# Designed miniproteins, single chains, continued (4), part 99

Each design is a single chain, and the fold is of that chain. pLDDT is the mean over its residues in the fold that is shown.

## One batch from the design tools (miniprotein)

Design m15436
Fold by ESMFold2-Fast:
Structure m15436 (fold): chain A 105 residues (1-105)
Amino acid sequence: MAARLARLVTPSPLLRDLYERITGSKAERVTVGELLDALIAHLESIGQLRRLPDGRWELADDSAFRKLTKEDRRVLSEEELRELILRWLARAGLISQEAYDAVAT
């Protein structure tokens, strides 16, 4: 995962606007890690994610991400959460297929 998180990607306009609002920085080229950190912080702020004392993440009952888990899992490790968000972003067209392939393979 660490090498994948260092990859530079071009986010969709919607995702770029979100990143710029959260970080105050332009999102034309960002690392995958910076993009995921911004998204996780935003999802936590709107109640879709909740950080547990052990460092794991709890998904909200209405979260679309639960349907993407193999076992409809409510609690994910940080790595599992990051991989689910990347799959969701690619399927939603919020990042390029090239960016997803560079991270997923």
Scores: mean pLDDT 64

Design m15437
Fold by ESMFold2-Fast:
Structure m15437 (fold): chain A 95 residues (1-95)
Amino acid sequence: EEEILKFRILFVEKLAEKNGITLTDEQLAEALGISPETVRKLKEEIERGKKISDEAIKLYDELLAQGVPEEEAIRIVAEKLGVSEETVRNILKAK
């Protein structure tokens, strides 16, 4: 449910950006049929997720450069970021 709304926020913002338009949280809320407060909450969660993904990729690449095996690097990244190894693998696949 929330993941579908996050995807819709990203999709609508991307379409607006492609047309040179910056949407307010109020305009996004109207377009999606939700409250502006829900838009702000979901946008914060999206940004948090992006930050975790960027850090995971960076740490993984650094560990591989140091000669750490791929499976061990995934484990270290998962432990350091407080996420599952499966989450790390999914982030790396999405890259």
Scores: mean pLDDT 80

Design m15438
Fold by ESMFold2-Fast:
Structure m15438 (fold): chain A 66 residues (1-66)
Amino acid sequence: KEEIVKEFIEKVKKDAEGKTIDQSRELALQYAAELEEALKDMTPEERAKAISDIYDTAIKVAKESE
């Protein structure tokens, strides 16, 4: 579980570099949907945290790349 989340975070971090905040938001939603399917058997709390971490990472990378 943790390895899957970390892999998605690293991929989002790389792909969000140089993108606008709006593009990173769209990218984060795409990866969040994929992760939600992969973690379908995870508790709602754990799933929400993983999705939040991906979203926050994408937005942070985009802002730092401006």
Scores: mean pLDDT 74

Design m15439
Fold by ESMFold2-Fast:
Structure m15439 (fold): chain A 60 residues (1-60)
Amino acid sequence: SLPVDPSKLSIEEAAKLVLEFLKTADVPVTRANAESAARLAGFPEERWEAIADKVLELAA
């Protein structure tokens, strides 16, 4: 579970949490996995694409 309200996190903060989750779970950093992780973490649907884009940027 996230320690803070997901709706109040910035895209960068959300992306860092999603990337940490994927790395900890040993899951490949792909758009599909990043979007799925954002959904499971409870981030708003309107942010999933932007979060996934930022996750891919941070992982590069």
Scores: mean pLDDT 79

Design m15440
Fold by ESMFold2-Fast:
Structure m15440 (fold): chain A 86 residues (1-86)
Amino acid sequence: MEELKEKIREKVQELRELARKYNAPDELLSAIDELLKAVETRPDDLDGILQLARKVATLASDYNLPELLRLAAEVIKLIEEMKKLK
């Protein structure tokens, strides 16, 4: 459980750093910041975190940022794995 939570946090931090590096739109940066805040402050709200991760993936796809989409998909997969363990 803790290992999966840490991996999710690490991947969301990578998303934030990569988005800043690529000068991603403010809408996408805000969505990533909201996701990171949820992971840090509400880690047991897996449904809420999953919804935010899906929003990030949708925005990354809309702005044609494949590296961010890949990381967002990895975050979604890790959250779904955590939900199966509950």
Scores: mean pLDDT 82

Design m15441
Fold by ESMFold2-Fast:
Structure m15441 (fold): chain A 67 residues (1-67)
Amino acid sequence: MALEVSGTVIRPEHLVELSERLPDAELHLVDNRLYVVPKDPSRLDEFAELLRELLPDAELRRTEFVP
């Protein structure tokens, strides 16, 4: 299970901040959609709240498909 982040332009600066705040997640950027895969699936809701804080204009969706 992963979080899909869309609806905003994801720049390198955003990826740096996210990697520092989410060190226990894998980040995959595909066609300006960011997929956040937590190493611990129980932390998915925690990561969703952090992503809403960092990218308030982004659309967040739960997905089982990661490219």
Scores: mean pLDDT 76

Design m15442
Fold by ESMFold2-Fast:
Structure m15442 (fold): chain A 74 residues (1-74)
Amino acid sequence: SDVERVKELVEEMKKFYEENKEKLGKALADFAEEMIEQAEKMLEEVEKDPSKASKAYETLLKAKEVFESLVAEE
């Protein structure tokens, strides 16, 4: 389901953060942590309203791409 895809993506983002947070400077690590918190909040909203899952998934994919780019530059 789209809800499960959002949940899996949030868990992937959390794992990527834990594996790469030591490579980030403090400001980027703080930004990444805030991004993860936003992703978890989005998952909660999707669990309450599954119709939001598709848009949430697209938003989180773009956020993950930005996060991966920040790690690659640092």
Scores: mean pLDDT 78

Design m15443
Fold by ESMFold2-Fast:
Structure m15443 (fold): chain A 60 residues (1-60)
Amino acid sequence: MEPDKRALGLMELGIGDTLAKQGKYDEAIETYQRVIDRFSDDKEMVERAKKRIKEIEEKK
């Protein structure tokens, strides 16, 4: 339960979302994977990142 850490994770997800919108899917997936690795204690954050990765993989 670290609100500041969660805010950073949400910002990092936003960076990934921006990369995905630009068609930089590999960079977006790397960004989301980094969120999963760094925020493994925050199940909601991990779930958000995993959902983003799946959406990209299904679109490719």
Scores: mean pLDDT 79

Design m15444
Fold by ESMFold2-Fast:
Structure m15444 (fold): chain A 68 residues (1-68)
Amino acid sequence: SEYREKLLKLAETLNEEAKQAVKDFLKGIDNKDEEALEKAIERLLSSLTDSKKLEELAELFTLLVRES
């Protein structure tokens, strides 16, 4: 998935907590685990304050959920 590749590249620019939250989100997508997706988003919001990066992550998350 092109969106998955973009998300992983963006994750490399994040702090370790936010990067792990992105990886946990991708595992939730792969496992179709809605609870894991919710927890990953909560962790991301608590670990990242950059509004521009949060907007870009939210867009990519939405596209990945629609693709799955």
Scores: mean pLDDT 83

Design m15445
Fold by ESMFold2-Fast:
Structure m15445 (fold): chain A 55 residues (1-55)
Amino acid sequence: GDELGLDEKQREEFLRVVGEVLGLDVSSIDPDASLSELGFNGFTRIVLQPLLDKL
């Protein structure tokens, strides 16, 4: 598991939704990268918290 405790499938689903919200291409996102490395700050995390809770 990653630092969020998500399995690979949950992480892929999360990154897909994050990509849709931020206008990012999910295929360009490294699945092993941390959210911080992808440029997610505390504000972005708060906005995405309902999605994290769903996973």
Scores: mean pLDDT 61

Design m15446
Fold by ESMFold2-Fast:
Structure m15446 (fold): chain A 93 residues (1-93)
Amino acid sequence: AAEEERRKHLEEAELAEKAVKTAVEADKMSQKEGTEKLREALKEIEKHGSPGLTQIAQKALDAMEKGDKRGLASSTSALAIEAAGHLFDAMLS
């Protein structure tokens, strides 16, 4: 039970951290290229991540599609907080 809980948190943290890196790189790309990169990241999160992580990644994609730089930055911060939270929970499990 405890080991499975820890593994689940580590997997969520890894997905969230990869999503943060993708969002940071997408912000440096054209809107079209950044949207495509975030869409691929969202597909991976949908396969392996929690509904909560998927919702945050979807917000990042929506912000990128709209050219909403503040929304993208906010969503990237939320992904980073999610990653840190899951890493913390894994250490406590």
Scores: mean pLDDT 83

Design m15447
Fold by ESMFold2-Fast:
Structure m15447 (fold): chain A 71 residues (1-71)
Amino acid sequence: MTLSEMFREAGLKAGLSEEVAEKIAEAVDEALPVSFVMARTRGTETAIKLAGLDKMIAMSDHLGELLRERL
């Protein structure tokens, strides 16, 4: 499971639309060639911009679970 797939899944679990979750995943994929940290930062910024801080906080919980399962 890629980082972009984790962001997409976390977004869907947090109640974001497929369109918003896909936009967040696209931002992560675009930044991945730079670094994992940059990809996470771009994913977070895009989530806040499109869905707001409360939804990003909900996504963060699901992302933490997905990252623990993959580590």
Scores: mean pLDDT 78

Design m15448
Fold by ESMFold2-Fast:
Structure m15448 (fold): chain A 85 residues (1-85)
Amino acid sequence: MYKVTVTLECDNIEQAIDLAYEIKKELSKIEGVTSISASYDSDNKKLTITVECSNKENALKAVEVIKKIAKKHGIKVVSISISKL
């Protein structure tokens, strides 16, 4: 099992909610994504998406999906981490 953590720069909570919704919707289409969580830190204007995946291939697919959505909306990707659980 693999854990993906992506931090995105979001100016406000409404943008963060819309982004998290689209990301969760697209990630739910990937077979082997087992959990998705999102949290927004309004003080630092950062949205953190955490994804658990069954294998490394699905973790890499999750990262690419998040990057594509961020690029589509002009959102800065601050950090990406992938760890084996």
Scores: mean pLDDT 86

Design m15449
Fold by ESMFold2-Fast:
Structure m15449 (fold): chain A 98 residues (1-98)
Amino acid sequence: MKAIREANIKGIRKLAEENEEIKPVAEAEIKAIEIMDELWAQRDDPEVQKEMEKAAEKYKDLSLQELTDKMLKLLEEGAPEEEIREYALAILEKTYKI
């Protein structure tokens, strides 16, 4: 599992270096992984768990793919971190229970 994650990040970084047109998308994906890893480290915090549950309920009608696409678009557009964090929390809650 760890080796696959590291390979994916490395692949995304290579794409960003090789093509300037895809660099914003690649950088958004790397930032998304970093945000998810930070929230995963805090997953046992009761306050974070409540935020995850609220975000998942707020975006319950969105699939995991739709949440990911929305978060990546917000990162590309430089949206506020608070808005991006809500999508990340919903993604983490949905993936944690699977």
Scores: mean pLDDT 73

Design m15450
Fold by ESMFold2-Fast:
Structure m15450 (fold): chain A 71 residues (1-71)
Amino acid sequence: SAAAEALAARRAALEAEIARLREQLPVGGDSTRARIEELERQLRIVDAALALLEAGALSGEAAMQLYRREV
């Protein structure tokens, strides 16, 4: 579904950004750690929305609304 594709794309983008920031962590300070923590929070929300969508517990629109509300 379009919602599953959009959420999967967001998950991939978040994972890539987290990986990039983690490479900078030995040089980055508290701001880099805070950014990683916020992106990991968003990733958990995307994963939850995708899991509920895959389980049939939420419609695509409801899963997208959950993501938009929590992020």
Scores: mean pLDDT 84

Design m15451
Fold by ESMFold2-Fast:
Structure m15451 (fold): chain A 97 residues (1-97)
Amino acid sequence: MDKVREAAERLRELGHTEMADAVEQAAENLQKGDVDGFIEAVGRFLKAAERAFGDEADPIILELSLAINDAKRGNYEGALDSLTRAAERAVELAEKR
């Protein structure tokens, strides 16, 4: 079961294609060990979430900051967990509006 891909697919269904693409690229780069590519994709997700949700994006931004720190330390499991929580929170906010 791939929760991060399920969240990305749901974001795409809800019309948030930019966030969906960023989440998918972040997960793919993390699996390849491409930390720089992961950080770039997370940056795109963060900006898209800020535009879509404003201040309600703050919990997403916090999780993404934790994901970047974990990836830089080589904790790819922790980075994926934080990315997944951020994506699931984005789905929750998108479905609410």
Scores: mean pLDDT 86

Design m15452
Fold by ESMFold2-Fast:
Structure m15452 (fold): chain A 56 residues (1-56)
Amino acid sequence: MSGAEIMQLALDLLRAGRSREEAVAAATEALVRYSGMSREEAEKSARQLVDAVAGL
Protein backbone atom coordinates (compact mmCIF):
# COMPACT_ATOMS: atom_id res chain seq x y z
CA MET A 1 0.00 0.00 0.00
CA SER A 2 1.17 3.52 -0.80
CA GLY A 3 0.89 6.39 1.70
CA ALA A 4 -2.00 7.77 -0.36
CA GLU A 5 -3.85 4.42 -0.09
CA ILE A 6 -3.36 4.39 3.70
CA MET A 7 -4.63 8.00 3.88
CA GLN A 8 -7.69 6.98 1.82
CA LEU A 9 -8.31 4.01 4.16
CA ALA A 10 -8.22 6.32 7.21
CA LEU A 11 -10.49 8.90 5.52
CA ASP A 12 -13.00 6.21 4.47
CA LEU A 13 -13.17 4.86 8.04
CA LEU A 14 -13.71 8.35 9.50
CA ARG A 15 -16.40 9.12 6.89
CA ALA A 16 -18.11 5.80 7.77
CA GLY A 17 -18.43 7.02 11.38
CA ARG A 18 -15.57 4.98 12.82
CA SER A 19 -13.59 6.51 15.68
CA ARG A 20 -10.22 8.23 15.23
CA GLU A 21 -8.63 5.42 17.30
CA GLU A 22 -10.10 2.80 14.91
CA ALA A 23 -8.64 4.71 11.94
CA VAL A 24 -5.23 4.92 13.71
CA ALA A 25 -5.35 1.16 14.44
CA ALA A 26 -6.17 0.32 10.80
CA ALA A 27 -3.44 2.64 9.44
CA THR A 28 -0.93 1.22 11.96
CA GLU A 29 -1.63 -2.35 10.81
CA ALA A 30 -1.27 -1.30 7.15
CA LEU A 31 2.08 0.44 7.84
CA VAL A 32 3.44 -2.58 9.77
CA ARG A 33 2.24 -5.03 7.09
CA TYR A 34 3.23 -3.12 3.94
CA SER A 35 6.12 -0.83 5.03
CA GLY A 36 7.95 -3.08 7.54
CA MET A 37 7.88 -0.35 10.20
CA SER A 38 8.08 -1.20 13.88
CA ARG A 39 4.67 -1.06 15.58
CA GLU A 40 5.73 1.94 17.66
CA GLU A 41 6.94 3.90 14.59
CA ALA A 42 3.85 2.83 12.61
CA GLU A 43 1.46 4.00 15.36
CA LYS A 44 3.21 7.40 15.55
CA SER A 45 3.07 7.80 11.74
CA ALA A 46 -0.56 6.55 11.59
CA ARG A 47 -1.64 9.03 14.27
CA GLN A 48 -0.05 11.95 12.39
CA LEU A 49 -1.60 10.75 9.11
CA VAL A 50 -5.10 10.30 10.62
CA ASP A 51 -4.89 13.76 12.26
CA ALA A 52 -3.98 15.24 8.84
CA VAL A 53 -6.88 13.56 6.97
CA ALA A 54 -9.37 14.30 9.78
CA GLY A 55 -8.75 17.98 8.92
CA LEU A 56 -10.11 17.34 5.40
Scores: mean pLDDT 78

Design m15453
Fold by ESMFold2-Fast:
Structure m15453 (fold): chain A 109 residues (1-109)
Amino acid sequence: SETVKNFIQLVLDYLETIEQNKDNLVPSNPERKLSPDLVEDVKEDLIEVVKNKTAPTYSTLDPKLSKKIFEAALNLSEEERQEIIDFLKNLKASSLAELKEALKKKFLL
């Protein structure tokens, strides 16, 4: 799906932004409890964006990119949302680089 490919491409850009700013991460929602595992925290963030139509947790790093991700997520069908959620829940990744590579292979080929 073009909609899924567009969303995942934006997510990959977001993950790159997080990787570059790992030491300066501040959640936009102060009530969000962060996992000590950054990869697990980011996976939960992406699941929340897709499932509950929320803005990404680290939106302050790149507000324009975060808005594009939010808008792209709104265009996902229920079937496409569930596919992405199931993939993320079952994915085992030890780094953001592995998470990015897995998303590329699954959704972008």
Scores: mean pLDDT 80

Design m15454
Fold by ESMFold2-Fast:
Structure m15454 (fold): chain A 61 residues (1-61)
Amino acid sequence: SALEEKARRLAGVVSAEQLREMLKNKDEKTLNQVASIAGVDVGELPKILEIMEKEGLKPVI
């Protein structure tokens, strides 16, 4: 799915743990930078985090 592909891209940029911390801290600036690098929308990050945690996604090479 498109969300799964986005989750895989984001996993290549940050770990699930780091993303969870950014979301808890509501660090919008850092979240926007990470989302931009991975080519995903900031509003999708919470759903992407759930996929990363459930699937145990690893960084892509």
Scores: mean pLDDT 76

Design m15455
Fold by ESMFold2-Fast:
Structure m15455 (fold): chain A 90 residues (1-90)
Amino acid sequence: NREEAEKLLLEGLEALKAGKPVEALELFEEAAKLDEELKPVAELLKQAALALANGDTETAKEYLLLAAKKAEELGLKELAEKAREVAESL
């Protein structure tokens, strides 16, 4: 379901902000399985989590901003704002 997938993406973004990229990656992977339309956002957020887990903060920020743009295109304003907030906090 789209609502459950969006909830998992938001929880994953909170995990990234808390410095838990492995937990975030698991949440994004689960979200990608629940909704085909949100899968592109989830895949971009997975790339951000992987980059952060490898210490590549610059690449993580780029993927977070790409995910925010994609979320905004899909009308997911809360998710887009949260992704931008996490990028700014890194």
Scores: mean pLDDT 87

Design m15456
Fold by ESMFold2-Fast:
Formats: C-alpha cells, sequence, structure tokens
Structure m15456 (fold): chain A 88 residues (1-88)
C-alpha cells in the first residue's frame, strides 16, 4: 500500500533528523495526514528516539558536565585558601 510505504519512509527520515525542528514538523505532518494509529506510532517513536539520542550523545553530556565542574571549581577556588598551605 502506498500509504504504508510513505509512512515507513517518513518514520525513517524523522529518526535521522531527531532533535531538530524538522523532525518535529515531520511528526506533525504524520499526525495530521495519517491514521490515528500512525499518529500514535509517530509520537511514541519520536519520544523514544529523542530520549535514546539524548542518552547516547555522550559528547554533549561531557560538555555539560565540564561546564558544571568548571563553575564548581571556580567557586571552590575562592574558599580554598587552606589548600594552598598544603601545596608544595
Amino acid sequence: MERRIEFTRRIREMGDLIGTPESERLVQEIVETGSEEEARLAREGYEALLKLRTENTKEQSEEASRYSSEKLLEVGKEVDEEIEELRE
């Protein structure tokens, strides 16, 4: 069926573009033009893929962690005068 092939292609394209505004637009188009079942599958698939992509993007997680660690180190530096006495 033409609809089934088109739906499968759109789901794949959505997965490739996950986390972008274009992927959200593709989900919305599937919801508006597809059946109720296709709309549900598109929403569930989008949420699952977005979560998986976010969890698997370690490079972005490392950058966020680095920023938090650097800020904590800067705050600690102002109060760590006693540590300087222990430094040789």
Scores: mean pLDDT 61

Design m15457
Fold by ESMFold2-Fast:
Structure m15457 (fold): chain A 82 residues (1-82)
Amino acid sequence: SEREKKREKFLSLALDGIDRVAEQYGLDKDVLNRVKKTLEESVKKNLSTKEIAEKIREVTKDLPSHVQDNLAGTVFAASNAL
């Protein structure tokens, strides 16, 4: 369906953005996997962009605030690109 295609495109764009932020800040593989798993599970549960961003912040509280902002911002950027 059109909704499923948009969801898949959103997930792809958000995952690409998370990879770019991880490369930029040298994030550990465990942290990267935690963020990606949180994103995938949140999308599967049909959470809103805002709710997905909040879940990413919840699992990255151990990171500097500007890194959290960039990871959460990836979700909003992916949504805006649809």
Scores: mean pLDDT 87

Design m15458
Fold by ESMFold2-Fast:
Structure m15458 (fold): chain A 85 residues (1-85)
Amino acid sequence: VEKYAEEAGRGGVAAGEGYAAGDAAGYAGGAIAAIGAAVGASMAGGKEGGEKAAEEAERIAEERAGPVAAEIARKAGRGAAEGGI
């Protein structure tokens, strides 16, 4: 769970940095990575694990790349936890 949360956070950071640099491909790639990590977290820990992973990923992403990255990480994690598994 923690490992997937960290991966989601990294994806969010990459997306935020790509956005800031005007790199649409970087932004999209980071967002996709965050979604994948959030799905993995939900599978590993169920709905509760996915929600906890989303919270941790949001914190990491916000700390490193600001609110855009945090929003991406949070949205991916919450979506996976609530609608997926």
Scores: mean pLDDT 58

Design m15459
Fold by ESMFold2-Fast:
Structure m15459 (fold): chain A 89 residues (1-89)
Amino acid sequence: MELMERSLQVALTAGLISEEARQKVLDYLRGKMTKEEFRTFLETLPESQRQVLLAILQNVLVEAEREGAPQEEIDRIREMIDILETILK
């Protein structure tokens, strides 16, 4: 969780993602959004933001698995990666 929040904050501060993108990723991770709602949101984002989010999620997944994060959190990160990979060309 903390690495996700930090990585998203760094990307936001650098102007690579919007505050809305940061918040929606955290909402999905916390179970506040359906897969379909999250997919629909991601489709509204610029491709550059989707690529940045994919890179962040892939890096966070590796660390979450290493740290033994809850299985629900790991599954949610994998779901977000799968959705992003299906949208990106």
Scores: mean pLDDT 84

Design m15460
Fold by ESMFold2-Fast:
Structure m15460 (fold): chain A 90 residues (1-90)
Amino acid sequence: DIALKVSEEAFKNMDEKEKELAIKILKEILERGVDAETTAEIADEYIEKKGVPEKVIIALINYFKKVIEESNGTEEERKELIEKVIEELK
């Protein structure tokens, strides 16, 4: 589907460590909430850590925006889409 394709393109140029960081951030989003405010808060925390490349954060923000659109706005559907992406990145 579109959300998975956007995820694949966003993570296509990432190395193994960058993919693992992306998975970690996606898991944090699943734990803390799957809304735009929580996602922005998590992104800010990872930007401050400087250990995560900005391209990973930007890709995750853009990807998550697409997940919100594709999920028809429900939190449960967003969680399902994020879980599918985590499995594909493993």
Scores: mean pLDDT 66

Design m15461
Fold by ESMFold2-Fast:
Structure m15461 (fold): chain A 78 residues (1-78)
Amino acid sequence: MTIEEVIKVTKEVADYLVKELGLSEEKAIKLADEVVFGLVRGASREEIIELLVKEGLSREDAERAAEFAIELLKRAKA
């Protein structure tokens, strides 16, 4: 996976967090970076969910965000 693909996925995750979950742009960018970097480094789905819950998301919103990021990264790797 190229650095350009990582940047694109991070932006799409941040946009999702703003539009679907109502997060501020600043918080969405921070969380998107942590989520995408974590997944690239081999973090599990459950570790990403727990990270998002610690940052104040409901478990349902954390699960939605984690699944969205995982699916985007799978598509970028293909």
Scores: mean pLDDT 83

Design m15462
Fold by ESMFold2-Fast:
Structure m15462 (fold): chain A 85 residues (1-85)
Amino acid sequence: KKKIEELKKKADYLLEVAKNMRDGAEASLAYYQKLADELIKDPSKAEVARKLLEREQASYDGTMAVADRLEKEAEKLKKEAENLE
């Protein structure tokens, strides 16, 4: 039973990390979307706003991809724990 508990603990840890990464990425992107909306009010700032959003979108996409991998690893560990008993 110790092995099952260790697998479940690791899976829960990975899910918590993935959740925190997703929540952080979502909050960060929302913040920069608001900032870009303010910048767009000045036509001379449109390019700065576009580059800012492009950078933050790439960061968001990268963080979400890492979170996806952590969630898949957690699912694999949970399945392994279920198969042991």
Scores: mean pLDDT 85

Design m15463
Fold by ESMFold2-Fast:
Structure m15463 (fold): chain A 69 residues (1-69)
Amino acid sequence: SKEEELREEARKLAEELEKRYVRKVIETGEKITREQFEAEFLKKLKELAKKLGLSEETAEKILEEILAQ
């Protein structure tokens, strides 16, 4: 299903963003807050949901599922 496809993409996106977060902290010394991380993650998930023809509410649900793990 498209919802399951969004879950798989969300998992990959979370891994990519975590790697970028670690790299940025090492290179710049800037700490990225949890709020900034979650905001960027949600923004990209909403973009992916739109491409798959899913609602923004579905993206928000999947974000909560990933963050609860």
Scores: mean pLDDT 79

Design m15464
Fold by ESMFold2-Fast:
Structure m15464 (fold): chain A 97 residues (1-97)
Amino acid sequence: SEDKIFEELREELSKSHDEETVELIIEAVKAYINKDEEKFEEYLKKLGLSDKAIEALKAFLEGKSVDLSGLKPEELEVMQLVLSEISVAEVLLESEK
């Protein structure tokens, strides 16, 4: 079921993103779900996020208040996309239990 979920996410993302970006997003989401913090940060850096953006994203995932000031619009778009895909993957994984 996990493999099926990530195939469905990959197909949907492929409608609006290039193959390299899709794979980096999927691998970041997988790393987060598997609690592999090192890989999660590595894939976020490959997606173009600064250390500040990665810290803000991680804080948001922990339910903490975050300061998004000084982040580039491109980083905010990637952060929103990763957060959205994590949310979708978690909902779909819970629905298959």
Scores: mean pLDDT 83

Design m15465
Fold by ESMFold2-Fast:
Structure m15465 (fold): chain A 111 residues (1-111)
Amino acid sequence: SELILEALELILEAIHYLAVKGDIEEAIKKLEEARELLLKAGAEEAARLVEQAIELLKKAKTPQQIAQAIDLAIDAMRVAIRQLKPELRLEGGILLGMALINYGLFKLVNG
């Protein structure tokens, strides 16, 4: 569960780099780190969604493609939270809430 929580923080950081800083390269680095932690934790479905987000970001040329990658990253957070120990699910939920706020800001600026 500790590895999953750390991966969720890295996904949140990646979404912040995309939504607030516009730094795709740094976001990809954070997502690659998160994917490694998810694989170590046995969170294979969440890791697969992060991998799809990374692949999309590497090809992204439009705000709509970046939004699709953020959607995949948020889906990865939702899947990973279900694998957390019950006592850590509130903390995981808070990280997801922060990610949704950053995504909302991205949509306001690029929508």
Scores: mean pLDDT 90

Design m15466
Fold by ESMFold2-Fast:
Structure m15466 (fold): chain A 83 residues (1-83)
Amino acid sequence: MGDAEKGKELYKELGHENMFGENGEGRAGAPNFTVPGALPKVLSDEDIYNMLKNGYGILPSLEGKLSDQDIKDLVAYLKTLES
């Protein structure tokens, strides 16, 4: 399973904080990405993993930047943002 603490650091390093906000809420003037109101509450772990690995809408593919384990760590972190 993924490590949510490691995923949080990767989230910041990738600049996702600027796209989604620190807590995944979005930011004023943030670009419209495909699932801003749905992430992560309505997406499965597998859906989020595939979205991050392959890219989705304006989300870049991370396959060339991160290992599969790092992507799983990001999934674990994003799931914490549903609370």
Scores: mean pLDDT 60

Design m15467
Fold by ESMFold2-Fast:
Structure m15467 (fold): chain A 74 residues (1-74)
Amino acid sequence: SNFVQLARLQGDREVSSVRRQQQQKADDVAKEAAKGSPDDQQAVRQQAQTEADTQTEQQSALQYHKVNELISSL
């Protein structure tokens, strides 16, 4: 239906926005860590990237559930 298509498009845009914001945060954290040891820098980068990926996946899952709820209510 038209509403399902709109929900998916909005969800895709929101996930893309969150992905960009989280990647920027991860990049900023990595830059701040640049003054530490190489091992500390690697650990901080991995943690920041994992958090960014997790937040993006959570947003994707939320949008998936919203679309499924919409379909089940039709």
Scores: mean pLDDT 79

Design m15468
Fold by ESMFold2-Fast:
Structure m15468 (fold): chain A 64 residues (1-64)
Amino acid sequence: STAERLRRLAAQAGIELSDEQAEALAALTGGDPRAVRLALELLMEGGPDFDFEALLARLRARLA
């Protein structure tokens, strides 16, 4: 699933996503490769202490 892929890719970058966070990102991206890539870029910018709510807001704005 897209959520499992996001969790795995985030973990490879040193970022731990909860199941709920991964599912929320999967739902927002709809599995679109460009949107998934954008989500990963935002996660990497935030680093291990990322603010998930701020990240969701930024992702929604960029996908609008």
Scores: mean pLDDT 82

Design m15469
Fold by ESMFold2-Fast:
Formats: structure tokens, C-alpha cells, sequence
Structure m15469 (fold): chain A 89 residues (1-89)
């Protein structure tokens, strides 16, 4: 059945950096074939979250990993520190 994976990125760089990293994660998850991808940013702009839903746990986890990689790459390009975590729901 459908599975959901949550990718959380804690950022040092303010709201615009969190937004760009979250957007990169969303785009990567969509390219990997996730059924639903939802991005949110915390009110303080320190945390971006990408929620990925796919038909199987394997697909959801792969899309989540792709989102995490994209977020880390976006952070590296901006020279900011990021902590990324992947959780299966």
C-alpha cells in the first residue's frame, strides 16, 4: 500500500535558503516518480520539510533519498550548513 517518507532539513541561512533547499528537494522527489510531494517551511525559517508519498515503501524511500541529496547539494552550493534526516511514517 502507499507509504510516506518525511525529509527534514535544518538550515543555517535564513528563510530564503530554506525555501530554495526545500524546492530542490520537492523537484528531486517529483522527478523520481513520487505520487504526492508536499513541502513546508517552519515559521522561524530554520527547518524545511518535504513529505513524499508513493505506491510502495521502496519507492517512497528512494524519492525521499533523492530529495535529501538535492537539499544537501543546494546547501553546499550556498556554503551553508545543513542537517538532513529521513523518517519513514
Amino acid sequence: GPATVVVTAEVEGGYETAQEMTKAGIEAAQKSGADKVIGTISKDGKTGTVTVTAPTKKQALQSGKDAAKAAKEAAKKKGVKVKVEIRVE
Scores: mean pLDDT 83

Design m15470
Fold by ESMFold2-Fast:
Structure m15470 (fold): chain A 95 residues (1-95)
Amino acid sequence: LHPALLSDEELRAAFDEVVAELREKYKDNPELQKLIDKLREEFDAYLAAKTPEERRKHLEEMQKLLNEIGKLIDDPVLLMRLTALLTEAWVREEV
């Protein structure tokens, strides 16, 4: 019933929601907040990228940041939601 792929606006809205929840839950963790800031920077760069090569570069950087975030958080639901959003972004590049 849903389209298989999210639009840029839908993906941004979903990303913003997960990031807001993560920032509030871990607001006392400055290392995690810095990683979230970098993840948002790479996500914004991904959406602004003009070529498939530039988009893939930002997705690869986001994956590295997600791996580091995953080491610092103990919330498997938030980690799964971030992973699902990154997977959706990768699927968009293949379709």
Scores: mean pLDDT 82

